Designed miniproteins, single chains, continued (3). Designs and how they scored, part 113

Each design is a single chain, and the fold is of that chain. pLDDT is the mean over its residues in the fold that is shown.

## One batch from the design tools (miniprotein)

Design m11922
Fold by ESMFold2-Fast:
Structure m11922 (fold): chain A 96 residues (1-96)
Amino acid sequence: SVDEKLEEASKLLEEARRHLANGDYEGAIEAVKKAIEVLNELPEDDPRALILKASAYDLLARVYEKLGKTEEAQKAIDKAVEYTRKASELIEKLRE
């Protein structure tokens, strides 16, 4: 179900945050990528999925910054901004 996949993605992002806090950057990247894969199974117009995708790319950017991968970090930041914008636009449209 949608709710089960959102919960799974949320748990994977919590796992990614733990890996990042412990300096396990490879583990953090793996957990973020798994979360994104789960979220990609959801409708592209679900604002909850878009918010979690934004969080995933924010975490990925932080990991790449720690690794000194500036170009990859910038691309991840751009994706996080894009998903945040899409979620905000969709939420606003649903309120109207």
Scores: mean pLDDT 88

Design m11923
Fold by ESMFold2-Fast:
Structure m11923 (fold): chain A 91 residues (1-91)
Amino acid sequence: MEEAERAVRARDLEALRRLLDSPDPETVHIAATGLIASGDEELAREAVERLLRKGRGRVAIRAAASAYTAARLRGDEKAAEAAEEALRLAE
């Protein structure tokens, strides 16, 4: 969990992608939230699709919702749009 939080703060997208394979759902939630919140629509879609293939659809929904809320609170329209699209894909 702390490793995922550090990777989010550092914007270490490669570490976040690796952490999507973690057996810990909270680590995966933080990593997916960071990727979706990056504002890169391709990374957001990749994270959601990967979680759906692993049967972690609820984690994907939680991550997209968390990223959307955080983006809206900071006024990051690009990140908010990417997170909203990710949420639609996860449902």
Scores: mean pLDDT 79

Design m11924
Fold by ESMFold2-Fast:
Structure m11924 (fold): chain A 70 residues (1-70)
Amino acid sequence: SSEIKRLAEAVEERMRELGRDSISLEELEEILDEFNLSDEVKQTILDEARRNGGEITLEDFDRAVTLAVI
């Protein structure tokens, strides 16, 4: 969806601005709060970050989104 694409772009932009290839669970929650996604979708994405030790890469994010929209 267009919303998911915008979310992915926001995650990539945050990583670029911070000079990192991953973001923390807290930073991910801040980004997700800006998007009109269901609580179930947001929770699935956050749970994937928790599984990865509280950090998420773009690859991890793409997997989480795929799981959330199935």
Scores: mean pLDDT 81

Design m11925
Fold by ESMFold2-Fast:
Structure m11925 (fold): chain A 84 residues (1-84)
Amino acid sequence: SEEERKKILLEAMLSTMIMLLYVKYKETGDEKYKKSLDKVQELSAKMPSMSYEEMLEAVKELIEELKKLDPETAKKFEESLKNV
């Protein structure tokens, strides 16, 4: 279904966020990236039980929090979200 396709795209975006935040944490040692990584991983684990709208709002909230830590990286995810 169209909803299933959109959920798959959001899951792919979360996987990219996890990978990028992991790399940033390993390069910087900044615990703020670790906390962001933990939040994204928790959301990823909950996704199978969530509706598309719930997933979309949760991802938007994570991006807004990421803007406080890394506005350049957050902007890239915000632009990617427009294609979902």
Scores: mean pLDDT 83

Design m11926
Fold by ESMFold2-Fast:
Structure m11926 (fold): chain A 73 residues (1-73)
Amino acid sequence: MEKAKEVQEKVKKKLKEEGIDDAQVTASDSGNVLVGLPEDASEEDIKKAEKAAKEALKELGLKGKVTVTRVPK
């Protein structure tokens, strides 16, 4: 079954726990994760998003690349 959906949901949940509600999350079955933050997101928010995605992957036993970017409004 497709792991991408499970990764995406887990990353979104961890981001909400860090106070990041406006993130766009895309994930692949191999565990590659792309997180889009608002263009005004701080460097601290980027680090929190990267950490959240890495933690989600570890909890699911997946190895993949995490990319965090700012998305223009």
Scores: mean pLDDT 77

Design m11927
Fold by ESMFold2-Fast:
Structure m11927 (fold): chain A 100 residues (1-100)
Amino acid sequence: SKEEILKEAMEIVNEAYEKIIKLLKEKKDFDAAEEVELRKENLETMVESYKKKNEYEEALDTMIEEVEKLLKYAKEKNYEEIAKIAEETLKKLKELKKKL
């Protein structure tokens, strides 16, 4: 179902965000770690709002846009491992979007 696809997408995004937050803290980039934690909470709220409206494609597009912003930041900072996680996450989300 579309709801199951959205649930899988959220699990993928949450796992990626947790790994990225951990890596940022290990780099002692605490300001970026806090920003990513806030972005994660905002994304969860936006996705729940779209889900209540049955706007599953819009929810998934918002997840993709937020991960693309993370990828851009990681590339600008030369955070190679974080960039790799973001790129792999984007590939998975785009594949799930094709199933909607």
Scores: mean pLDDT 89

Design m11928
Fold by ESMFold2-Fast:
Structure m11928 (fold): chain A 71 residues (1-71)
Amino acid sequence: IAKAVAKAQALVADAEANPDLLTEQEKQEMQDILAKLQATTDPNSKEFTLNQLRLIGLETEYELRKRQAAK
């Protein structure tokens, strides 16, 4: 689904620009989520649901850390 993929891709790019906000493991997980979202065509699958929840979790965590690091 284009919106979920675009959101994950934007998050990956933003995290790459802010290397201190996420661990290497979290960055790798984010890239995995993007790849799995792109590969999943069934929006009602367990796999898609889990990856959507994972994306939301990482995004909220990243946004919280970004606020803490805000200028």
Scores: mean pLDDT 74

Design m11929
Fold by ESMFold2-Fast:
Structure m11929 (fold): chain A 70 residues (1-70)
Amino acid sequence: SEKEEVRRLLEDAYQKLKEKYKDNPEIVAEIDKAYERLMKLIDEGKPVDEIREEAQKAVDRINKLAEEKK
């Protein structure tokens, strides 16, 4: 199902971002917040396309934050 596919993609992205930024607790906190928010959207039955868009925005914000905090 699309919902299950999106859940797996979010879990994969979450694991990769946590590993990439494991030494930066501020970025890890933002990753955790984004993941919890996106999982809640799945549980609330939001459209898959909306969840994918929000996920991409979250990744972009996390990457920008990482660049600014180097």
Scores: mean pLDDT 81

Design m11930
Fold by ESMFold2-Fast:
Structure m11930 (fold): chain A 92 residues (1-92)
Amino acid sequence: MMEELLEKSKKRTKEFVEWAREKAEELYKKAKESDKEEKKELLLKAVFYYILAGVRDELALKVVEELLELLEEEGEPEHMIKLVRSELESVK
């Protein structure tokens, strides 16, 4: 069968996952240096890229935790916080 195409497809999928992870890490670093409003947007984007990558390592969990802290600080409803947590857990 198409073993060569399968190998290339697997490699591209892995490269996409690594790219998404790198984007998430870059956005998280920018969020650390940004003001509160910009930080919230950057953290939301970082979480999005971690979801795309399917990555739930210690750094991804820290990004989610910081986003949740900002959402709680801004008075966001508890159900929105639960939705963000549920989204990461549902990608099992």
Scores: mean pLDDT 67

Design m11931
Fold by ESMFold2-Fast:
Structure m11931 (fold): chain A 85 residues (1-85)
Amino acid sequence: SRAEELRRELERLEEELLRRKLSLEEQARRLLPLLEELDEVESTPGIRGSILTAKAILGDEKAVEELAKLLGVDPEVVREQLAKL
């Protein structure tokens, strides 16, 4: 299916970006469009969480709040974890 093709493309892109040793912000920026396309085809909690994480890394405070709500934790916990990445 298209969702399976997009997942394979996402996995390959993630591996490439890690190998190129790009910053987390650059990795998030490059992964976000593909994650959003995948979410449109097949939305899962994991994909939504990945999108929110990418947006949070890029400085979206609302994404931090939404990710915290999705995980059932305080936003401060999310900020602390992102700072350790």
Scores: mean pLDDT 82

Design m11932
Fold by ESMFold2-Fast:
Structure m11932 (fold): chain A 82 residues (1-82)
Amino acid sequence: GEIEIIKTRTLEEAQEIAEKLRKEGKVVRLLSAAAVKDKVEEVAQSLIALRKKYPNSVVVFAGVTPEDEPTVEQIEKMLKKA
């Protein structure tokens, strides 16, 4: 199945969304958008492994700015190819 990706502007919003999804039985990976820009390949491989183990997993990116958008899109494309 397709992995669900949620983008947020703040850590507080990301934590609130992650808590709601976890209460619904989802396995949620919360990542800082700023922290992933230098680790796109490593992050993508980690998320591919997570999806294989937990098909209903969701990724929440915290603090996504317009500058971070291309990085998140690159990770999304790598996940769709796997």
Scores: mean pLDDT 80

Design m11933
Fold by ESMFold2-Fast:
Structure m11933 (fold): chain A 71 residues (1-71)
Amino acid sequence: SELKELAFKAFERYANKRAAELGDPELQEKVKEIMEKARKEIESATSEDEFARVLQKAADELNKAIEEAKK
């Protein structure tokens, strides 16, 4: 679905922007790993529910990584 691709790309842009604003190379690398894993899982998703679950997991991991980097 084009809408699912757009949603993923919007999330990826948000994640990269947040990591760049903090200027932490380790966080930037962690965000890349989170997004790459999410992309692979999205490609295997056969339903909107599976897609939503993958995005929720990626968002949770992103929020934890950002919060840890702020400390």
Scores: mean pLDDT 80

Design m11934
Fold by ESMFold2-Fast:
Structure m11934 (fold): chain A 58 residues (1-58)
Amino acid sequence: SGDDKKLQEIIDKMKQLQEKNNKTLPDKKIQLIAQAQLYLDQGKVDKAKELLQQLREM
């Protein structure tokens, strides 16, 4: 769906930021990005959205 593509784009951007700033990103932020990808892979779109919103507020 369109939502899945948009969520994947957000995760991809966050992964790019992780690679660029890998020396300075908090472990919790890295873990939440990985968890959001896992939720998307499992089809748990709402859970992925919730985690991405939480990450945006950090």
Scores: mean pLDDT 73

Design m11935
Fold by ESMFold2-Fast:
Formats: sequence, structure tokens, C-alpha cells
Structure m11935 (fold): chain A 82 residues (1-82)
Amino acid sequence: MEKDLKLIEKLLKLSEEVFKTGKVPKDLEAVAQEALKTGNPLVEETARLALELSKEKDINKQIGLLLRIIGIEEQMRLELEK
């Protein structure tokens, strides 16, 4: 779980950088591919959302994708506190 949360946190930071700069970070694809190999549905969904956000040009859609990633990160954090 801790490693999975770290991957979600990395994907969130990379997604925030895409949103802030409009540029895809070099590490985003590598981190997303690592996340897709975890077998954790929340981590895999975060990776898919981050990759979708990296291809999105509409700022309102980017905001929606970013909020979904934030929601997954919060969900995983709450699961670790149980």
C-alpha cells in the first residue's frame, strides 16, 4: 500500500505539472507504466487518468481529470489510516 500511495502521489505531481505548464514531463510515461504493473485498481486508474490528462488540450477537461486523481489519492490515504 505505501509504495502504491507513492506512485499515486508521483502521478498527481506529474499531472499538476502538465496542467500548470502545458508540457508533458519526461518521467510521466515511465511512472504511469510502472503504476499500470501494480495490479492495484486505484493505482492503475490514476495512471490512466494521468496519461489522458497528458494528451488533453481543453483546460476544463484537464481540471476534471486532475480532480479525479486527487479523489483517488485521498481514497488511498484514508484506506492506509484504517
Scores: mean pLDDT 82

Design m11936
Fold by ESMFold2-Fast:
Structure m11936 (fold): chain A 66 residues (1-66)
Amino acid sequence: PVVKVTVVGEKQAADLSGRVLKKGESLTIDAASITTLPDGEVVVTSADGKRKVLFDPDHAELEVLS
């Protein structure tokens, strides 16, 4: 599914390709998996495996677009 991650709080989201998303920024990713880690952070992995986005669900919104 195509998902959109938008940072709405003070904690940045990290794209593990080396970028960060700050408050008010968003990215769209074709998600293969959405996994909640033991500390409560969420990892979205792209269908092609090339992108991973790590975010705090208290500071970011995840929207399913398709």
Scores: mean pLDDT 80

Design m11937
Fold by ESMFold2-Fast:
Structure m11937 (fold): chain A 61 residues (1-61)
Amino acid sequence: MNPIEKVLDALNEIYRRVVEEGKSFEEAIAELEKKYGKENPLVAKQIIRTARLLKEREEAR
């Protein structure tokens, strides 16, 4: 329903894919962008932006 909920769900899926399947962060993002982009391209774009921000924060740590 809410765009925030969709973004959080997608971020959780990215994290799970990276941790459990050993996929690259960028591959997980691309897969989710394709899945959500077809139904809501704005949500897909927001997922990418948020994921990129999280990666930058981890690199700054």
Scores: mean pLDDT 69

Design m11938
Fold by ESMFold2-Fast:
Structure m11938 (fold): chain A 66 residues (1-66)
Amino acid sequence: SLKEKIKRQIEALLPPGVTEVSREEAVTIAKFLQILSEEEARKLLDESGKETFTVEEFADLIVKSL
């Protein structure tokens, strides 16, 4: 699925054992993966009201924005 593909791409950018990302780290990841613009990523993450995201939560937010 698209969500599983995005999840794997995110996991590949994280150090071993890291399962959560900060809002700023999530923006950086989305930008480097070219999935969302920096502005789109910041808006999406800000609207969630969360400071940290699991890889699962972040991938889900991206898929819902597409």
Scores: mean pLDDT 81

Design m11939
Fold by ESMFold2-Fast:
Structure m11939 (fold): chain A 96 residues (1-96)
Amino acid sequence: MAAEREEVRAVLVELARLEKEKRWERVEELVERHRELLERVEAELRARIEAGEREALELAAEMHGAMLLAMGKYTEEEVEELKERLRKLWEEKLAE
């Protein structure tokens, strides 16, 4: 798990860089290559978020956004809106 989280962090950092540069094809390619790892780490992050870890929430939001882009079902703008909505929903749940 720890080694997988480090690998996912590296993927997320690269995804953020590619997203900033608007290199969407490479974002999709990178997410596809690491899909199984991302899904496994998502399950871990979800459990940590439910335990109240804010850091895990941020990682989950970035991973979720990358997955949505790779699925080709959402635009860049819609993905950013969904990431922000996810953060707000979990923040409200954790605070109350």
Scores: mean pLDDT 70

Design m11940
Fold by ESMFold2-Fast:
Structure m11940 (fold): chain A 55 residues (1-55)
Amino acid sequence: SALREKTLELAAKLLSQGETKLAGAVLVQGGRLLQQRGDTAAGEKLIAEGQKLLG
């Protein structure tokens, strides 16, 4: 999905800039939006990765 790809692209850019907490928040928010659209597996994975970055 375009949402998944754009979320991962933005998170990768933020990580490359040292913005770890912002990257985590982006992944969580993108994952929640994917779940709302019925892409529950992809959404769950992004939320888990984002939570890992948020600590």
Scores: mean pLDDT 87

Design m11941
Fold by ESMFold2-Fast:
Structure m11941 (fold): chain A 66 residues (1-66)
Amino acid sequence: MDVEAVSAAAREGIAAEPGAAELIEKGAVYATTGNFAGARRYAERARELGYDAAAESIERMMEAAK
């Protein structure tokens, strides 16, 4: 797991779309605990709400957590 890459992706996502901060934080928790199905659900929720940058941030966190 690349902890610095996960943290950087989360910060970038929150800076781009502050309204999605809670979704990004929950996505980070699921990604860092190995629950990629949970993280993916939050990425999908972000996209449904129009937060595409937040969804991409969560996807990057999943990649960095592997």
Scores: mean pLDDT 83

Design m11942
Fold by ESMFold2-Fast:
Structure m11942 (fold): chain A 81 residues (1-81)
Amino acid sequence: SNIENAIAWLNELTAAGLEAAARAELEAGIDYLRKQAEEMNDEETLKLVEEARRALEAGDLVTAVRLYQEARERLQKKLAE
């Protein structure tokens, strides 16, 4: 699944000592999804994005990645309507 692939990506970067790069990429992705959700007035996607940001700030990268992918998949489905 996309979530499993994203967690595998995070684990590989962390094992390689590239956690800071993983954090930066997640932060950029979260910011992008926030802007898209705001433009679409999708409050549920905004909640997922905000939860992902809080997880990232707390250092919970696995939760941040999972919530980011959930928000992204939700937004993609809405854009396909």
Scores: mean pLDDT 81

Design m11943
Fold by ESMFold2-Fast:
Structure m11943 (fold): chain A 73 residues (1-73)
Amino acid sequence: MKEKIEELEKKADEYRGKATQARIDADNYDKQAAASDPETAAKLRQISNDYRKLADGYEKKAKEFEKEAEKLK
């Protein structure tokens, strides 16, 4: 079971990294929106919101892998 635990912990770390990157991307789109015309700003803010939802989804997956790893310890 040690190999399974290590695999789940690696997956948790991978998804936490993806969540962090998605939040960075969201912040970058928000900055671009602030510097853009209203039509472009609206589209960029929607993209930013989509990245934040993606980050939340990745964080939930990371948490699930962490729970699975804990059950095997």
Scores: mean pLDDT 84

Design m11944
Fold by ESMFold2-Fast:
Structure m11944 (fold): chain A 72 residues (1-72)
Amino acid sequence: SREEKLREARERAQRLVDEAIAASKGKTPDEQLAELSKAIREIVKYAREMGLSDEEIRRLVAEAAQRAVDAL
């Protein structure tokens, strides 16, 4: 279902951003941004492959970015 696809995409986005946050510990701001940018690109790619809309993808990216800001 659409709801299941959104749930799976959100769970994967959380894992990818958590991995990027872990990889960013002790790094410079530029290096942190590079790790987070890589995670965001992977989230977008995965969500598009799952057939999510541009609006749903934007929401996932915003949620992932907020999670990173709150953790770093």
Scores: mean pLDDT 84

Design m11945
Fold by ESMFold2-Fast:
Structure m11945 (fold): chain A 66 residues (1-66)
Amino acid sequence: SLIDRLVQAAEEGNVEEAEKLAKELVDRTPGVPESQKENYAKAIVAAAKAKDPELARRIAEGVLSL
């Protein structure tokens, strides 16, 4: 799943992969306002930079619930 791939990218600190997956997640989620897409993607990428897979999962699940 996309979330599991994001969690793996965050665990590895793979920022480039996290950026690609975060963009895909916000682009496919109809509840995300266009003006906020960059903000949500940056939050997921920040979790990957911190190597925090649990935070990445929580943010991604939160985005999907919008």
Scores: mean pLDDT 83

Design m11946
Fold by ESMFold2-Fast:
Structure m11946 (fold): chain A 66 residues (1-66)
Amino acid sequence: FEEARELAAQLDPASAAVLERALAAAEGKSNVTKAVALHDAARQLTAAPPELRARLLELARRLASE
């Protein structure tokens, strides 16, 4: 989840705001809820570079494993 916050710093301001809202909404929730929030945020970031979206999806997958 901390790695997702680090990725937000690499996104454009609009995409970073979407991700940061998803992180705030999922903070303190279960790992499954956090993974779903990251996956949903990645789908909303259609304007972000594909490489950064792929990293978000990978983080969601890893978080779901915890």
Scores: mean pLDDT 75

Design m11947
Fold by ESMFold2-Fast:
Structure m11947 (fold): chain A 97 residues (1-97)
Amino acid sequence: SAEFERILRELLREIYRRVALWLGAPEEEAERIAEEGDAERLERLVEERGVSEEELRALALELLALVRERAAANPSPEARAALEALVAEEEAVLAAA
């Protein structure tokens, strides 16, 4: 549905912004990265900062908590169920690793 696609796009923008800020990007650059979906710049920031696998795992858990929070705040039952299913899948993958 168009509504679910909009929710996913907004959520991805917030994830990109939060990751950029966590990697030490200035607020203005973090907003640009989020608006443009600049995955290449995020990858370069991860490499430049020398982020460990433990730090990446901790970040992944924080991002999953953000997705849960956004799911709970969403008025669409279908969108909430879809987001909760995605979180459950990712948590299962992380637990198996």
Scores: mean pLDDT 78

Design m11948
Fold by ESMFold2-Fast:
Structure m11948 (fold): chain A 86 residues (1-86)
Amino acid sequence: EEKVKELLEEVKKEYEKLLDSLVDNDSKSGVKYAKEMYKKVKELIKETEDEKILEFAKIVLNYVSLVSPELAREAEEMKKEIDEKL
C-alpha cells in the first residue's frame, strides 16, 4: 500500500517532467524521462490491482511509446499485461 503510493507519486513526477519536455521541444530530456517512467511503471503494475492506477499507467505507457521508439514494443507488451488485470 505505502509502496504503491510512493511509486505512483514517482510516476506522476516523471510524467510531469516528460510533459514539460514536450512543451519545451526538448526531445533528449523527453527520452530520459520516458525511460525512467517506464522503469517505475514496470514496478508499479507488479504492486497494484487498482483499476484507476492501472488506467493511468496505460496513459503513461502511450507517452513512453511516443517519445522512445526503442521502448515501444516493451510498452505495448506492458499495456497488454495491464489489460489482462483489468
Scores: mean pLDDT 80

Design m11949
Fold by ESMFold2-Fast:
Structure m11949 (fold): chain A 64 residues (1-64)
Amino acid sequence: GPLEEITELLLKHADLSERQARSIAEVLVNPPSEATLLAALAELRKLLSEEVVKEILELARQGR
């Protein structure tokens, strides 16, 4: 599902542990607050290309 696919993309494109990738994926699909979501997106934009970030955001939208 979307959570798993986001986790796999994070592991493929960023130097993150499985735990870190899963935690970020969970925040993106079911954010506890808008501030937490924006902070996670800012960090992803430092690690990943905008193309990969857009793919992750589309998957997160589908997971809601």
Scores: mean pLDDT 82

Design m11950
Fold by ESMFold2-Fast:
Structure m11950 (fold): chain A 67 residues (1-67)
Amino acid sequence: SRERQIEALRRALAGLRRDPTDTVARIAVRELSEVLTPEQAAVLREAAKGGPEALIAALERLLEELG
């Protein structure tokens, strides 16, 4: 559901802001892929290639788009 997606995104964003490493970014994308659409997950996987800060920006944008 959209509510579960928003909660998962907020949790991932908080964790990544606390520990902005490639390892945390990889784990976040993997976990989010279970609750997001394949298209949303693909966008986050691509953003993660730019590093943790790029993934943070993508997570913030997606979260604003969802509500």
Scores: mean pLDDT 85

Design m11951
Fold by ESMFold2-Fast:
Structure m11951 (fold): chain A 89 residues (1-89)
Amino acid sequence: TREELAAAVAEARAALEPAARAFEENPSAETARALLEAVEAAAARLLAKLEEAAKVSPDSEELRALAAGLREVAAADLAQLREQEAALS
């Protein structure tokens, strides 16, 4: 539920940390692409979990707010990473 979703968000963030650090310390098309792929995969997994949670509690304002927030953050991060990957390509 909400606690499981919060744990999934924390796990996704922790999993992205090594890729983000690698890109920041050694910017290249390869590290940018790896980070972009990791972010895309994590966002897809979290959105799928949010959708399943929303089916159980469709009237939950907290779940809707979490889904909207995740979509906004993921979209912004993906746009930035795509721009960086293009610049390094």
Scores: mean pLDDT 69

Design m11952
Fold by ESMFold2-Fast:
Structure m11952 (fold): chain A 64 residues (1-64)
Amino acid sequence: SKEEIEKLVKSIEQSLIDKGYSKEKAEELGEKVKKRLEENPPKSDEELPQKVAEIFQEVLKEFE
């Protein structure tokens, strides 16, 4: 669901901040993950954590 997507994206943003990323960079990466999820949504909520992790890794590679 959209609510579950937002919760996972915020968790990723907080994890990045905790690891030393700036708030601005963490939010930028989080927005990219959210947009990719909206363009290619998971087929079920059970697949959501795996899909978020896959997209997050792809986004990190594109920005690093």
Scores: mean pLDDT 75

Design m11953
Fold by ESMFold2-Fast:
Structure m11953 (fold): chain A 80 residues (1-80)
Amino acid sequence: VTDEQVDELVAELKKRLPEVKSYEDFVKLISELVQKYGLTGDEALEAIRRALERLSQLDLPEFKKKIIDKVLEDVRAILE
């Protein structure tokens, strides 16, 4: 996974983050972006982990931070 791919994922996630109202919405968004960028398996999980780590550092509404942190924890658990 390249830094350019992670940057593009972060940009797209930030753009579409206003659409996210639940954990399920966010998982769906991530799935759509993974398909869009042709990422599979461990590359997809690594790109998601890196993108979500960057998103978690942004000044976001508390409920969105909780959703991001939950998905990030789930992805880290799979990669461990």
Scores: mean pLDDT 77

Design m11954
Fold by ESMFold2-Fast:
Structure m11954 (fold): chain A 66 residues (1-66)
Amino acid sequence: MTLEELKERLMEYFEWSREAVNAWYELLEREFQRNGGEMVDPFSGEVFHSAHEYLEHLINIMKEHE
């Protein structure tokens, strides 16, 4: 999905404001930079290489949980 679609989905599923979504996205981008460009999902052990990739994964989990 596009970055705008990702942000709209986050607003929908987590009930965050656009400002909150933008702040969390920026925070995640910084965390990926600090961690050498990767983050590990503790449930699956899957490695993500961007904030976008990780957030798409979270949206998919939220869809399955509905």
Scores: mean pLDDT 76

Design m11955
Fold by ESMFold2-Fast:
Structure m11955 (fold): chain A 79 residues (1-79)
Amino acid sequence: KEAEEIIKELAKKAAKTETLSPEEQKKLEEALKKAEKWNEKLEEEVEKVVKEEGLDEGKKYAVKAVALANEIEKEKAKK
């Protein structure tokens, strides 16, 4: 669950700053490589939001981190 915790931490930072730094973007990308299922499940949903809002790269990663953290919490709640 290390990748899930990283995603949650990045979502927490995104909530404060509304964007992710290049270092945080890299950290999120590495976490998603280890947790492919989350990236696959949310790919269409996240891309739709990003495209409609015309976000820059930092904001795109922030939206992705928040969406992924929310989905992780939903799946845990279904236990």
Scores: mean pLDDT 69

Design m11956
Fold by ESMFold2-Fast:
Order: structure tokens, then sequence, then C-alpha cells
Structure m11956 (fold): chain A 101 residues (1-101)
């Protein structure tokens, strides 16, 4: 069972790998492939950090209003979305690997 941080780290690495494979399929140089992968990973890390801040703020508001059940549900939905993102990224990576040979 993976925690939120573990899922986020795996999503960042999956995005990096996907971007690298897409770059290779487009015939980009090794240097350009690494740059695109790094940039995609950095942007995804920032996006995930912003999503976490938004989630934490919403959870805090729900807890302050006494709605503990809604706070728990919001956290569960966030975890499910991360798992779905990771599964989709893994499927796309496998597709790209098959296309690349």
Amino acid sequence: MEGIADLQDRIVEAVREKARLEGKLRGLSPEEVERIGREAAEQTRKDLAAEMEELQARIEQLLLSGDTEAAVQLAKEFMERLRERLRELEREIERLKRELG
C-alpha cells in the first residue's frame, strides 16, 4: 500500500519517462530528450504540490466546520485520482515502449 507521497513521486518519475519516450519517438537528440523529461518532471512536481496545498486547505475548512466525514472522503478521492493518473501513465509508457521497439 503506497502513501500519497509515494504515489506523487511515482507519478513524477512516470511523467519523466513518458516525456523521454515521446521525445525519442519524435527523433529528438539525447540532450533534448533529457531536457524535456526534466522539464516535464519539474512541472508535474509543482502541479502536484499546488494540488496538495489546495487539498490541505479544503480539508482544514471541512474540519473547522466539523465535517470530518467530508474531509476523509476528499482525501480518499484525492488518493484514487493519483492512482488513476499513475495507471494511465504506466499504460501510455508501455504503449510508447512498444512503438519505439
Scores: mean pLDDT 86

Design m11957
Fold by ESMFold2-Fast:
Structure m11957 (fold): chain A 67 residues (1-67)
Amino acid sequence: MAAELAGVADLKKAFPEHEAILERIRALIEAGDYDGALALVDELEKDPSLAAAARSLRAEIERARAA
């Protein structure tokens, strides 16, 4: 059962300028490609303004992968 990942939706609202990459992360999660989604989150973590939010999203994706 796929839980809705609120973290992706919240990040899109907080950082609309990054909506395209966040939508790609969401699409990878829906496809079951958690490794691909985490790789894109790693790229977001390299931006200091996004690092804290990206770490929160990473934790949510890792929990979804474990479920």
Scores: mean pLDDT 74

Design m11958
Fold by ESMFold2-Fast:
Structure m11958 (fold): chain A 60 residues (1-60)
Amino acid sequence: GPGAAAGERAGRSVRAAVLAAGGSEEHADQTAKAVREAVEAGNSREAMRHAVEGMAAAGL
């Protein structure tokens, strides 16, 4: 559904951002999953929080 598609797009974007910041594949996958699940649950605040924390941990 629309939430699943939005979650996939958000997860893909944050995965690419974490990798670009020098994060590991494992960290990028974990961050992307957390963001995707939060978006699918309709929790935009948690999705943003996971994305920011993931990028910060990658050194960005």
Scores: mean pLDDT 82

